# Designs tried in a protein design run: designed miniproteins, single chains. Part 38

Each design is a single chain, and the fold is of that chain. pLDDT is the mean over its residues in the fold that is shown.

## One batch from the design tools (miniprotein)

Design m1309
Fold by ESMFold2-Fast:
Structure m1309 (fold): chain A 109 residues (1-109)
Amino acid sequence: SHMREQALALAERWRALHADSPASQARIDRELAEFEILESLSEESKEILRKASIEIAEYIENKDFEKAKEVVKKTAEELKKLDPAKAAFIDQWEEEVLKKIDEEEKKLK
């Protein structure tokens, strides 16, 4: 709830700054819809995601990028089983996190 309130407040400020840009308004609408999907995940999915995020961070800190990627892929599969209606959002999350891991690996080499 608090995070949703903060996201809505920030979105309203962004809308005011870009009132003359239909493209910016549409992007804000999409980002808010995605945030609401994340909040609508089952409590079991949220707990799995929380634990996976910690494990992924630990593997990245230890420079074990391949294990970090394996955790991401396994987590995405488990989340899609629990919340199949949100599979597209989970696939986007997987793609973005894997991309960030690849960039972190490049940055540390």
Scores: mean pLDDT 75

Design m1310
Fold by ESMFold2-Fast:
Structure m1310 (fold): chain A 58 residues (1-58)
Amino acid sequence: SEIEKLKKQIEELQQQIQKLEEEMQKDPIKSTSMAVQIIQLQKELQELQKKLEELKKS
């Protein structure tokens, strides 16, 4: 179902964000650029969560 697909995509994005946060802690020089990438992925996560909530209301 569409709901199950969105849940899987949300989980995958959460895993990517966590991995980048771990890498950011290991390399302080790259932390700024990685923080920007994390923000971008968090925005994508928010959009998928909005779609999931809309489908649950339908």
Scores: mean pLDDT 82

Design m1311
Fold by ESMFold2-Fast:
Structure m1311 (fold): chain A 81 residues (1-81)
Amino acid sequence: SMMLEEAREILRRMEAILKYLEEHGKEMSPEEIRQKILELVGLLISLIGIDFEEQTEEMREILERAKRLFQQFSEIVDQIE
């Protein structure tokens, strides 16, 4: 479905940003870090905004993956004063 495809694309983009922050965070300026965080937050808001009419196994996996990414993101944010 379009919603499932959109959710997968959002997850892929979130994962790419998180990986970039993990790999380059220490080399980035505060403004560059802020921009990546804002992009990630925007993607998370978009993902939460998707109304899933069907609770398929694939949708469950997507939501569990998003929850894990959110937890990792929270840990990164907690380290940024």
Scores: mean pLDDT 74

Design m1312
Fold by ESMFold2-Fast:
Structure m1312 (fold): chain A 114 residues (1-114)
Amino acid sequence: SLIEEIKKELDRVRDEEIARLRASGTPEDLLAAYEAQLDAFSDRILKEVEENKDKPEELYERVLAELARGFGIDPETVEALLDDPQALAEWLATHPLGFPVRALIAVARVLKKH
């Protein structure tokens, strides 16, 4: 389902973030606290998706608007990057984005194909 696919992508982004921080020497107690915060963020997104699952196109536009409003990322830039996995990887390498931005981009990618 749409929700299960979004949850899987959010879990992947969360696991990648925790693995990166662990590799950089972040203490395990801080990692556990941070993981709980990332899970809370993901739960809020999943609730919004569940409440609007019959309108994936509207959800997609709202995610793009949130990226623009909250993080200053142009919606047209995100849409172009979602169509080109190599360009997205190169863009992410040059833009050190925190978990919330990476999570919203992952959600947008899932919504775009539905």
Scores: mean pLDDT 79

Design m1313
Fold by ESMFold2-Fast:
Order: structure tokens, then sequence, then C-alpha cells
Structure m1313 (fold): chain A 111 residues (1-111)
């Protein structure tokens, strides 16, 4: 995926706005769940660097849903829900943080 690689190069140069643009384009063109998960994770990291916490939370939630539903990778789903909860706390949304912490506990019971 050429857009994903272009985004990674922009991220390495700390051009996070350009990285976001390339990752968004990659998501529009990609159909493979593993590559969609990678693109959402990278998009979330770029949004974190920009301080766009709400957008970063949304991207981590999409990555967690793909890991859980498409890949059945509960360890990755737990990792991404934990990241979403941590960012929710950082943004002051304690109720959102508690919601994703509960999802983590539910998934840990299914492992």
Amino acid sequence: MESLEAGKKAFEKKDYETAVAHYVQALQEEKDPEKLLEAYELLAEAYEKLGNLSEAIGAYIKAAEIAKNELKDYEKAIEFYKKAAELAKKSGDELLAEYYEKKVKELEKEM
C-alpha cells in the first residue's frame, strides 16, 4: 500500500499532518483487515502526536474492533482498547475511559 508507506515516511520526518492525510487515503483504498488495522493504528499514533485526542481514540477503537471481529486477535483488541481508555482519561472523559476498561475486562475473560 503506497499511501501507507508515504504516511510512514512523513511520520518519521515529524510531519504528522501529512502522515494523517496519507493514512486516511490508505484506509479508503484498503480492504484487507490486517492492513486496515495497521493503518488505523498508525493514524491513531499520528493524531496523538498532533494532540487530536478525540480522533486518536476513534482510530484506536476502529483498530480494536478489526482485531476482535475480523482477526479474532483478542490481545491486540485489548491493547487498543487500553490505549483508547488512557487517552480518554487524558482528555478528561472518565466515563468513556471506564467504558473501554470494562470492554478490556470482558475480552480478558474470553481469552
Scores: mean pLDDT 88

Design m1314
Fold by ESMFold2-Fast:
Structure m1314 (fold): chain A 61 residues (1-61)
Amino acid sequence: AEREFTAEQRERRARALKLVRKVLEAIDDDEKAHAVAEEIGRLVGAGDLEGAERLAEEAVA
């Protein structure tokens, strides 16, 4: 029972996991991929999904 979490919070977590997976799969530099994934997690934890998405896109571009 996760009634403390809103639908938005569950969506946010799912999107964060997709962004982390995208970064880890797209970036061949393991240290860079790990650092970006950690920063994505930090941004999501702070509620900045837009910043996390932007960081992921810039890192894989």
Scores: mean pLDDT 74

Design m1315
Fold by ESMFold2-Fast:
Parts: structure tokens; C-alpha cells; sequence
Structure m1315 (fold): chain A 60 residues (1-60)
């Protein structure tokens, strides 16, 4: 099953950064792992304090 994961990240400067990725997952556990992985990757790509403010999941 194809799933589009959209992650919104807010920096302390009130700037929103959006990451969108499509993954193929078969189980809920694989989906959870993909969300955690992509959120961590996105946070590590942003300098300074940042927080995940939204996660959207859509079947594609």
C-alpha cells in the first residue's frame, strides 16, 4: 500500500518547513517506523530548535 506522509516542522523563528515523502508499507508497524524515521531525518536537517507540529497520512 502506498502512503504519503507530510510532516510540518516549526522553527523558533516561526518558520514552517514541510517534508513530504511517499512510502510503501504493508503493516501499521512499518508505517509507524517510516513516520519516526522521516520525522527524525527532517529534524536533523534543520539547524537550531525545531518541533514537529503536524503529521498527515494519506493513502495513494
Amino acid sequence: MGVRITIDILTDDNVTYTVEVEVSVETREELKAAIVREASKALNSIPGPAVVVGVEIEEV
Scores: mean pLDDT 79

Design m1316
Fold by ESMFold2-Fast:
Structure m1316 (fold): chain A 96 residues (1-96)
Amino acid sequence: SFREERIKLLREEGKSEEEILRQEVVTLLSAAGILVAELSFLGDPRAEEFKEKLLELLEEFDKAESIEELKEIKKRVEELIEEMQERIDEAVQKKQ
């Protein structure tokens, strides 16, 4: 909901679809970075793999020239976040 409210504000400010989408991807990449740090802190053996995937997505984002490329990057970042969050949730449950 907070992300949706931010997107609404950007649209109300007359931002283009591309500018709004770029801001969405930046927010998601930042969230993914936090999750990589959390997995590293938990000693997850896949933390380095997720970090490498995130760095690849950051490079692809910097090179993205179209709305379609940005949408594909957004989808991949969301999938990476979901996978990392599931691993964090499982690790927390095993420690309790």
Scores: mean pLDDT 82

Design m1317
Fold by ESMFold2-Fast:
Structure m1317 (fold): chain A 77 residues (1-77)
Amino acid sequence: SLEEELKRAARRAKRLGLDELVIYFDDTEENKKRLEEMYKVLKEKGIEAKIEQVKDSNGKTLYKLTVSKEAMEKLLE
């Protein structure tokens, strides 16, 4: 599930001593839907997340999903 995928990513980020979880999605319809579904899961759990549109080193459009340290701790409850 997307929830378990998010929890695995958050556990890894916490183990690495990171202050936030960052996940990148490419600009395809499939990955934009995955981003929207992940955001919905976080929203339904009352977990705050930020979405930004960015460019990679090759000029490709990516979407950046950021979850703060406090939000990661809430996700892992």
Scores: mean pLDDT 83

Design m1318
Fold by ESMFold2-Fast:
Structure m1318 (fold): chain A 84 residues (1-84)
Amino acid sequence: SMEEKLEEAKRKLIPVVKAELRELLPDASDESLEAGARVAAEIVARAVVFGDKNASPEEIRRIHEEALAAGLAAARALQAAEAA
């Protein structure tokens, strides 16, 4: 099913994005990085599963940059909440 494909793509992407977020936020908790990675992985996974099969390299890069920005924002929001 498409839902199974989406969940499989997310599972494969989460550890990769989490590693990228850890480099950007070395002092963030594992929980904050996990939450950010899940947000970013969902954006990328949806683009891979439901997106345009003829997407340009520039469009793919934009999706990755937007996903990473969203993941970073989510991780920072949880980090701020943990500090309060």
Scores: mean pLDDT 83

Design m1319
Fold by ESMFold2-Fast:
Structure m1319 (fold): chain A 88 residues (1-88)
Amino acid sequence: SMAAELKELEEGVEKVIESLKKFEAEAEKHYTPEEIAELKARLRREGLEALRLMREAGAPEELIRRLLEALSEFFGVSREELLREARA
């Protein structure tokens, strides 16, 4: 069912956004600056992969935009820069 698939994508995007916000709020309490840098590098790779896969799968543009905005805000890079990286 396309509706069930769309719901899973929507829930996945929301979980990613929530995880990024929680990490940003709590990371300094539990991790060293070096560990935070490592975790951010991993999250960036995983976020770019998710963005790439969603685009290839033809996910709704609104969901792609939401994920892209969250990644842009979290990593401090432009949405255009993230799109370039995801296509490389």
Scores: mean pLDDT 79

Design m1320
Fold by ESMFold2-Fast:
Structure m1320 (fold): chain A 81 residues (1-81)
Amino acid sequence: MEERREKLIEELTKLARELGLDVTKEEVREAVDAAGASLEELETMLLKAKLVAEASKIPDPAEARARLAEAHAALKAAGLL
């Protein structure tokens, strides 16, 4: 369980740095711990962060927005939101 949580924190840190955020793994861990986030919440956050990172590569803002809205609707329908 702890190993899985640590891996999710590491992946979140990598994505945050890819998005230009000046954060360390320790800062991400402290923020997650302060928020009291569960493994399920961390997995949802990572999935959302990955979708944002992929959308940032789409040069058309309208297409990026449509992709994010579609993904959000799918997550809500699956009960992950």
Scores: mean pLDDT 68

Design m1321
Fold by ESMFold2-Fast:
Structure m1321 (fold): chain A 63 residues (1-63)
Amino acid sequence: SKEAEERKQKEKEIAKLVKEIGKVVDPEQYLAIAQEVGDMIAAGKLDDAKAKLKKLLEQLRAE
């Protein structure tokens, strides 16, 4: 369905952001972020997860 396709696209975008964050954080912090994002995806909060990850990545790259 169109909704399933849109969800898959958002999940891919979230996965890309998690991978980028994983390049700049410690493994322990990465696992914590990945678990929190996984919980948000399970709760259907994909847009919230994406926004949080974008903000975190921008903050990490600013310094």
Scores: mean pLDDT 81

Design m1322
Fold by ESMFold2-Fast:
Structure m1322 (fold): chain A 100 residues (1-100)
Amino acid sequence: MPPLSPEERALYDEILREVALEMFEERNVPEELIEEFLRRVEEGVDVGTAILQALARLVAEGHLSAEEAAEWLVEISRRVAERIEEATGRKIPLAKGQVL
């Protein structure tokens, strides 16, 4: 993946956090795991890393299989791409493929 500008990275991380939070609430992730995810992001943990840690805990605690966790990651990525396209797609048509 080509390197993102600081502004594009900040937008990506904000959208990624929002999408992950919405999907966790939609799919009835335990509130304590959602709170831990939000706390880790607030403490400066990378949003993607915090998502992986939350999914790993869901698998370890028996809420998800490893295969289901992988499917959730694909769905998060898809929703993030859609939101970035909605926010920038007509003004920055290459935002998904080419970022400066």
Scores: mean pLDDT 75

Design m1323
Fold by ESMFold2-Fast:
Structure m1323 (fold): chain A 84 residues (1-84)
Amino acid sequence: GSSDLQAIVSAAIEQAASENPEVTAELVEFFKKLINNALEVTGSVEEALKLIVDSINAGNPATSRERTVDIQLLQKVQQILEEK
């Protein structure tokens, strides 16, 4: 069910955050909510992550530190989820 996907994604976000000192606890909670909302809309982890990445890219300059940290976190989350 969707609750299982949300638990897996939440664990992946926490693991990715533990490996990156630039990621704050507030950012972790923000991304958990953002990805869970995207999962409800898309029904797919891959589509949810892509939608969030596209939104970050649209809202921030390519050279922005905020964009860099956000994209790095999402890339690591995707890597963890793909390694099953």
Scores: mean pLDDT 72

Design m1324
Fold by ESMFold2-Fast:
Structure m1324 (fold): chain A 92 residues (1-92)
Amino acid sequence: SMEEERLKKLAEAFQKELETLLSYDKENRERLERALELVSKKTREAMIEALEVVLGLSREEAERLLDRAIEEGLSLTLLGVAVMRTLERREE
């Protein structure tokens, strides 16, 4: 139950950061995506690992979440910003 409560709180924090990024206008999102697409295929693996650590997801769940976010028009890099901001808000 403690682990479930912690995971729920992490998911809520992550969703809030994601919602903030999704509120950006199209031009600002495209600009961020272009700047951050300079990071290679290694970013995908790093992002999957980050989602596993931050949200406590399995690799399969992290991959599904990542693929869904990309399908919704969110780049790997914007998702990375959401993950980093979620981690920063948890730092004591």
Scores: mean pLDDT 68

Design m1325
Fold by ESMFold2-Fast:
Structure m1325 (fold): chain A 99 residues (1-99)
Amino acid sequence: SELKKLAEKLAELIIEKVELLNKLNGKFTAEAVRRLLESIAETIKKDPSVLPSLVEELESQVEAAKKVLKEKGEEYPLTEEDKEVLKAAKEQAEKIKEI
């Protein structure tokens, strides 16, 4: 299914973006990430036609974050809080893959 492939790609991009934000010293809590991703999953369930636009937007955000990280030349070390954020993102990304 084309929609299934897009959902899987969106899930992968979400995980990658959260990892990049952690390396850039992002300030998201695990709870905030979970709520945001639950909202995205509900939006997709109600209207799957948004998937291509969400994938395109997230690809742009990931590439921008990679560029900032490369230009900065230094990665922020992962804290225990960052690991909890990444865990929450991975758990919600798996739910998106099932859409």
Scores: mean pLDDT 76

Design m1326
Fold by ESMFold2-Fast:
Structure m1326 (fold): chain A 111 residues (1-111)
Amino acid sequence: SVNAEVAELARELSRAMLAGDLAAVEAAAERIAELTAAAVAPDARSGAVVLDGTPEARARGRELVAAARDGDVVALVNLGDQALAEELLAELEARHPDATLTAFSEEGLRW
């Protein structure tokens, strides 16, 4: 099931975070977003960003959230930038309230 795949990817994400493998964190988060989008809306787009506090990650996070459309799914992984993670989550919740209430409550991932 999609829930079983997401659970396995969440475990992979946690292992990658502990290992400091940012590429593996990003890949797992992108795949979780893809599976979640497919389960919530048939034509939804997906995207993911790892917020590690670098200027590059901050710019990517802002651009990804700004480009998001109604029904899209965005995975925000907080890996050292709490303030931006909270800012971007609040923006996504304001734009996609139904999606954030029903699909996006996993520990370690913010929507």
Scores: mean pLDDT 73

Design m1327
Fold by ESMFold2-Fast:
Structure m1327 (fold): chain A 89 residues (1-89)
Amino acid sequence: SPAQRAAGAAAFSMLEAGDEGYRKGIQAAHDVAGGGTAGKTPSEAAQSAALYMANGGPVRSAKGILAAHEASGVPTGLERARDAAAQAG
């Protein structure tokens, strides 16, 4: 899905380019998840991203996302998406 691709791109950008790539990766993920998800609402795209992270390894994914947010200082809707996904499960 677009949200999964955006999350993956952000992770790789952070790994390769340090702080600069990290910041740009998070911004790109936001743009794709928020505006570029054909066939999905922004809420559904966010839920898909949350489920992708959970499926890929909750401990490692959660730690990465938390560190990413602290370093970039960028707020996210992922907490709301995670909450909605948990409620749906």
Scores: mean pLDDT 50

Design m1328
Fold by ESMFold2-Fast:
Structure m1328 (fold): chain A 98 residues (1-98)
Amino acid sequence: MREEIRERALEGYRRLRAAAEEAGLEIPDELLAATALSGAFYEVAQERQQPVETVAAEFLGLPLETVRLAAEEKSQEAEELVAEAILREARRLVAELE
């Protein structure tokens, strides 16, 4: 699971970065990587017939309840924890291409 999501996210990040350069957009690499990572969660969730929150929770190492609260906008703390975890993994994807 984790390796599959990382591989998809890395490929998505490469595509998004190329598209941003082509469009002349100055978008931070971490934001492009975070967007690609989110896309990978949805793709894997669809293929596994699982809720996207379950896939994201397993990959990010967060409690499923935390991810659900963030997705439903019921907890600002949960939203901040999920955002920080996504950004951390996004930074790792950026480093992978160095």
Scores: mean pLDDT 83

Design m1329
Fold by ESMFold2-Fast:
Structure m1329 (fold): chain A 56 residues (1-56)
Amino acid sequence: SLLKAVLKEDVEGAVRLEKGEVVLIVEKLDDTTYLVEKDGVKSLVPASKLELAGPA
């Protein structure tokens, strides 16, 4: 199942993600880290910087 999440804070990584942007949750790696996707690019984001928004 695919979930949407909203960024609580800016995140820098493979893709720069800004506060308030919506991303797709691809996988929960552990309690602290999610693998997310935006515009076809996957990036690791801290769970503390995401708010789960519901189903995609």
Scores: mean pLDDT 79

Design m1330
Fold by ESMFold2-Fast:
Structure m1330 (fold): chain A 91 residues (1-91)
Amino acid sequence: KEAEIERLREEVRRLEEEAQRAYEEGRREEAYRLAARAFVLKVKARILEGEDKEEVIERAIKLLEEEAAASTDPAAKAALEEARRELEELK
């Protein structure tokens, strides 16, 4: 469990760094996709750390829905919807 949490945290760090680089280079679609994947892995890590699974997933899905509604970028909306789908599958 500890090793799995550490592995997830490492992957989150790498994905966030890649997302930032992609964003700075103008690769917005890739940046949104990487950031959304990092968010899903953060949720998985929080569940493994002992947070209530249903509560953390429901809060995360609501946040993604709110961000998607606020965005006018189709690539951002697509990445957020993909992340929401992955979180629903964790239930």
Scores: mean pLDDT 83

Design m1331
Fold by ESMFold2-Fast:
Formats: sequence, structure tokens, C-alpha cells
Structure m1331 (fold): chain A 81 residues (1-81)
Amino acid sequence: SIDDLREELRTLSVDEQVERVLAFLEELRKQSTDPKFQAALDTMIAELRALVAAKAPDEVLRRAVELVLALVGQMLRELQE
């Protein structure tokens, strides 16, 4: 679950948090059949990778991770309805 992932991330460095979240998003992308959700996942993966490539500060990376998890959690709830 998203809550289990959030708890796991608290024990990790920022670099490990980003890699763990990217792995989670890529797995979710492979399993998803909804085109809108797939497009959102592709955008989030690309944005996180771009921040890493630009060597964004830890604060920016942590904020991006939290925003991604919040958005994914909301979209997963919508897909269950």
C-alpha cells in the first residue's frame, strides 16, 4: 500500500527514496491498463528522473516524492470507483 511505502521511505536516504519510488511507479505503469493513469505515471517518472539528472537539492527531491505519492494515492482511489 501507499502507507506501507511511506513508512519504508522514512528509513531511507533521499537518493534511495527516489529510486524506490521510481521502481514503484514503473511497476504500477506495467500493471495499469488505464490510458489516463498510464500517461500520469509516465509524466511523474519523467519529472523525477529529470530532477535527479539536474542534481536537484534533497529538499526538492523529498517534496517531489511526497507530491507523487499523494497524487498516485488519489488516482488509485478514483480507479476503484
Scores: mean pLDDT 85

Design m1332
Fold by ESMFold2-Fast:
Structure m1332 (fold): chain A 95 residues (1-95)
Amino acid sequence: MTKEKVEKIVAESKNPEELREKMRELVKELLEEEGFSSAREYLEHHIDEVSEVIAKLTNEPVEVIREKIEEAIATGSEDMLMQMAITAKILLEEA
């Protein structure tokens, strides 16, 4: 499961630079396995499912969550989008 891979990377990384590099490698592996070329494309494809999961967890309307995710995809940096893609994968695997 993706969560276990993230926890292992965090535990075994010796410094912040190594952590960042290993996280980028994990995101690249995830995108290749799922058939996507970018974290943005992955998030856009899964936006409805991720919005529904977060809405249930937060007890907020799905439309409000979806709009917040769309804004984050539009305005987010590449590093932010990579972190969002990993989080989305974990949420979908645990749902």
Scores: mean pLDDT 80

Design m1333
Fold by ESMFold2-Fast:
Structure m1333 (fold): chain A 73 residues (1-73)
Amino acid sequence: GIPLSPLQARVLQALGARGRATTAELAELTGVSPGTASRTLRELEALGLVRAEREGDRTLYSVAPAAVVEAAL
């Protein structure tokens, strides 16, 4: 699988369980600041493991198909 930090793995797992989530929702679920969650989501997006989708004034994140294959979900 793709080598993930403990926080990257936790955020990806929380996102997988939610299906779709905002940065604020993921920060709450993982117990980190919104800034830390935002940074971690950008790192995961750069790795191709999450997708960002605009919904009005919100950005929703979801697990990319590549993450399912790489993480053996």
Scores: mean pLDDT 77

Design m1334
Fold by ESMFold2-Fast:
Structure m1334 (fold): chain A 93 residues (1-93)
Amino acid sequence: SHTDRLLDENIALARALNLSTFVTMLDEMRALYREAVAAGDETVVRTATRGLERINAALREYAATKTPKALTILGAVLIAEHTEVWVALRQSR
């Protein structure tokens, strides 16, 4: 799926950038996404997909620029999108 591809691309890019904490958070997002898929919760699945698209854009920006600003934005985006998926999944139960 598009979401599985985004997860694989984001994790691979985070690994290539040696961002071990981000790899861990993305792996946690994979677990949340898998819970949503198992529950049949299409709303949470879409929330995860949008979050991963935003994370992908921020990862690519940091990969291209290597600036402290881009890294700060990436961290903020990852925390925000991870939290959004977690909250959405818990609210659906």
Scores: mean pLDDT 86

Design m1335
Fold by ESMFold2-Fast:
Structure m1335 (fold): chain A 67 residues (1-67)
Amino acid sequence: MRLTVTSTVRLPVDASGDEVARAARRLLEENRQTLEERGAVVTESYSDVEVTDDEIIITSTAVGEIP
């Protein structure tokens, strides 16, 4: 069975690259933990970053499979 977990965080548009990287890493770790707690083996994990006029939007997705 395939499970997918997606999480999103919004940062101010003037957020530093370090702040963006830290937020993305945290979301990936949280999503991975969620899948592992459900008995899934994590197969894919990635983050997308979208920049708007007001915000930096970080979306992190983890995909896992239950054996």
Scores: mean pLDDT 83

Design m1336
Fold by ESMFold2-Fast:
Structure m1336 (fold): chain A 68 residues (1-68)
Amino acid sequence: GAMARAGAGEAQRKLQEFAKELSSRGEITDEKVERLSETEVEVTVTTTEGTYRLTADLLTGEVKVEKI
């Protein structure tokens, strides 16, 4: 349905927005993308300031951000 498509698009947009914010604050040294399920994607971004884990829910459009 339209809602499921909107959720996936919003999650991807939030991930890209966060990636832009990180690239403006420091140098990205490594990026790892893992698909956890059909509806969940995990992106691990390593920067000169630290490592961040982003978990995106493609159904709800929610993105969880954690500093490791």
Scores: mean pLDDT 73

Design m1337
Fold by ESMFold2-Fast:
Structure m1337 (fold): chain A 83 residues (1-83)
Amino acid sequence: ARAQAEQLLAQADQLLAQAEEEARRLEEEARRYVELGKTQSYTKGSALDVRGVGLVAEGLILLRQAERQKAQLTAQAQALLDA
């Protein structure tokens, strides 16, 4: 039971870490689009800004999903420890 609970907690931490890394990559990509928009300063710049905002939103969705999964795995681990 304890070993199974520890495994679930390790999986929860791994899932959150992977989601945080992916969100970070999306934020960096969004920053690149904003900087490209500044260099062009034309109609394309506006489109790049919109794309950047979309990538940030995608990262936030991934983080929220990972947090929910971590909470579920943590609850399952706690149930195993309490049983």
Scores: mean pLDDT 71

Design m1338
Fold by ESMFold2-Fast:
Structure m1338 (fold): chain A 67 residues (1-67)
Amino acid sequence: SEKFKQMEEYSKTTTEFSQRTVMAAIMKIAAEYNNQPLSYAEVGEMFGVSPSAVRRAEKYLREKFGL
């Protein structure tokens, strides 16, 4: 929905995280909303980023976009 579009645009312009890290965090959040949760390790492997980076980016996105 609209917030996911905003997060995707943020991934293209961010200097705080790599684009891959933001995309991984978006996937993690989207999976939870679709009731098909993915682990941080699984999502991290899909995007080639560490689980800790995914957790950090997810926290930031949830705070920034009010999720």
Scores: mean pLDDT 85

Design m1339
Fold by ESMFold2-Fast:
Structure m1339 (fold): chain A 76 residues (1-76)
Amino acid sequence: MADLLRRLVKVLHEEPDDKNWQAMLDLVSSTFEDALGRGLSLEETARRLREMVEQNRHLLSPQTYQRLLDVLDEAE
């Protein structure tokens, strides 16, 4: 869990738009908090994060979007 969050935060830090970076960080953090509260596995958490990233693709550059998916694919 903590390693996945750390890797996602590093990728988000490379997003050129600070507002989009902050919005996505808030969404990632909220998704992790909800997953921890429900006792979800790493695989289930990664799946939910992937769905959230795909739904919020418009907040990300194509490069950052692809890198987030790559990190999530490694966690599945």
Scores: mean pLDDT 77

Design m1340
Fold by ESMFold2-Fast:
Structure m1340 (fold): chain A 90 residues (1-90)
Amino acid sequence: MKKIEAEVVDPASGVRTRATVDLEKGEVRFESETAADTGRQLAPLTPEERARQRENVRKLGDALIELARKHGRPEDAEAVRRWVEEQLAA
């Protein structure tokens, strides 16, 4: 099982977003941590939240690609890049 993890913090909001990519399963998990969001029911994202999430995805993708390169696996870096492009296109 091969997993890559990265985090970014939005300096404007202090929101910490973590991404975990399980390359063996092809699964990606996002976790955003704020005290205000803990225990809230899921609601559709506002346009402002979507724009911020998109920027965070780009930053997480860059960090995950660097981690994949550091681990010496070109397939891992390519999988992360593909995932980032897919998320940014959505």
Scores: mean pLDDT 61

Design m1341
Fold by ESMFold2-Fast:
Structure m1341 (fold): chain A 90 residues (1-90)
Amino acid sequence: SLLPPDEETLRGVLGALEDAIKAAEEGNKQEASNYLVAAMILASLSTHPAREEILRELRKAGEALDNGDYKTAIEHLKRAAEIARQALAA
């Protein structure tokens, strides 16, 4: 089982990522970037071993958003969300 602070932090990451994915699917770069930054901040506060993999996927999503590649950004955001869900299920 996760430590309570890690569980709360990972739930926050997942929520921010779900909102980021919706914003990106709507083509709203500003909102997608805002939620991505929130997810990065929350992920950086986690002590869970999945932290580095989540942050790596979020950096790739950010680069894709900056390039206007929303499809690639959504793929990386979904990957980060899947990693967070798996960490919460452990």
Scores: mean pLDDT 86

Design m1342
Fold by ESMFold2-Fast:
Structure m1342 (fold): chain A 85 residues (1-85)
Amino acid sequence: SMAEERERVRERARRLREELGEFLERYEKMSREEKEELAKEAGISLEELERAVERLREYRRFLEEALARGDLEAILARARELAAA
């Protein structure tokens, strides 16, 4: 049902917000050397990693605001945009 689909979207968005929060808190506690090693393992520069992390911070903020408003359509639209990129 549509109600079950909406609840699944809400639960996934909540879990993603929590997981992003945990990752970002862990990242902020990392030394510069640990961040450089993470970038190396990912095959990108530290500058590219920092830009990617900033995008994750923006996405977490978006999810928090959309969930607070109950705007599941905004969450689905953003997910489709990210999947198309």
Scores: mean pLDDT 85

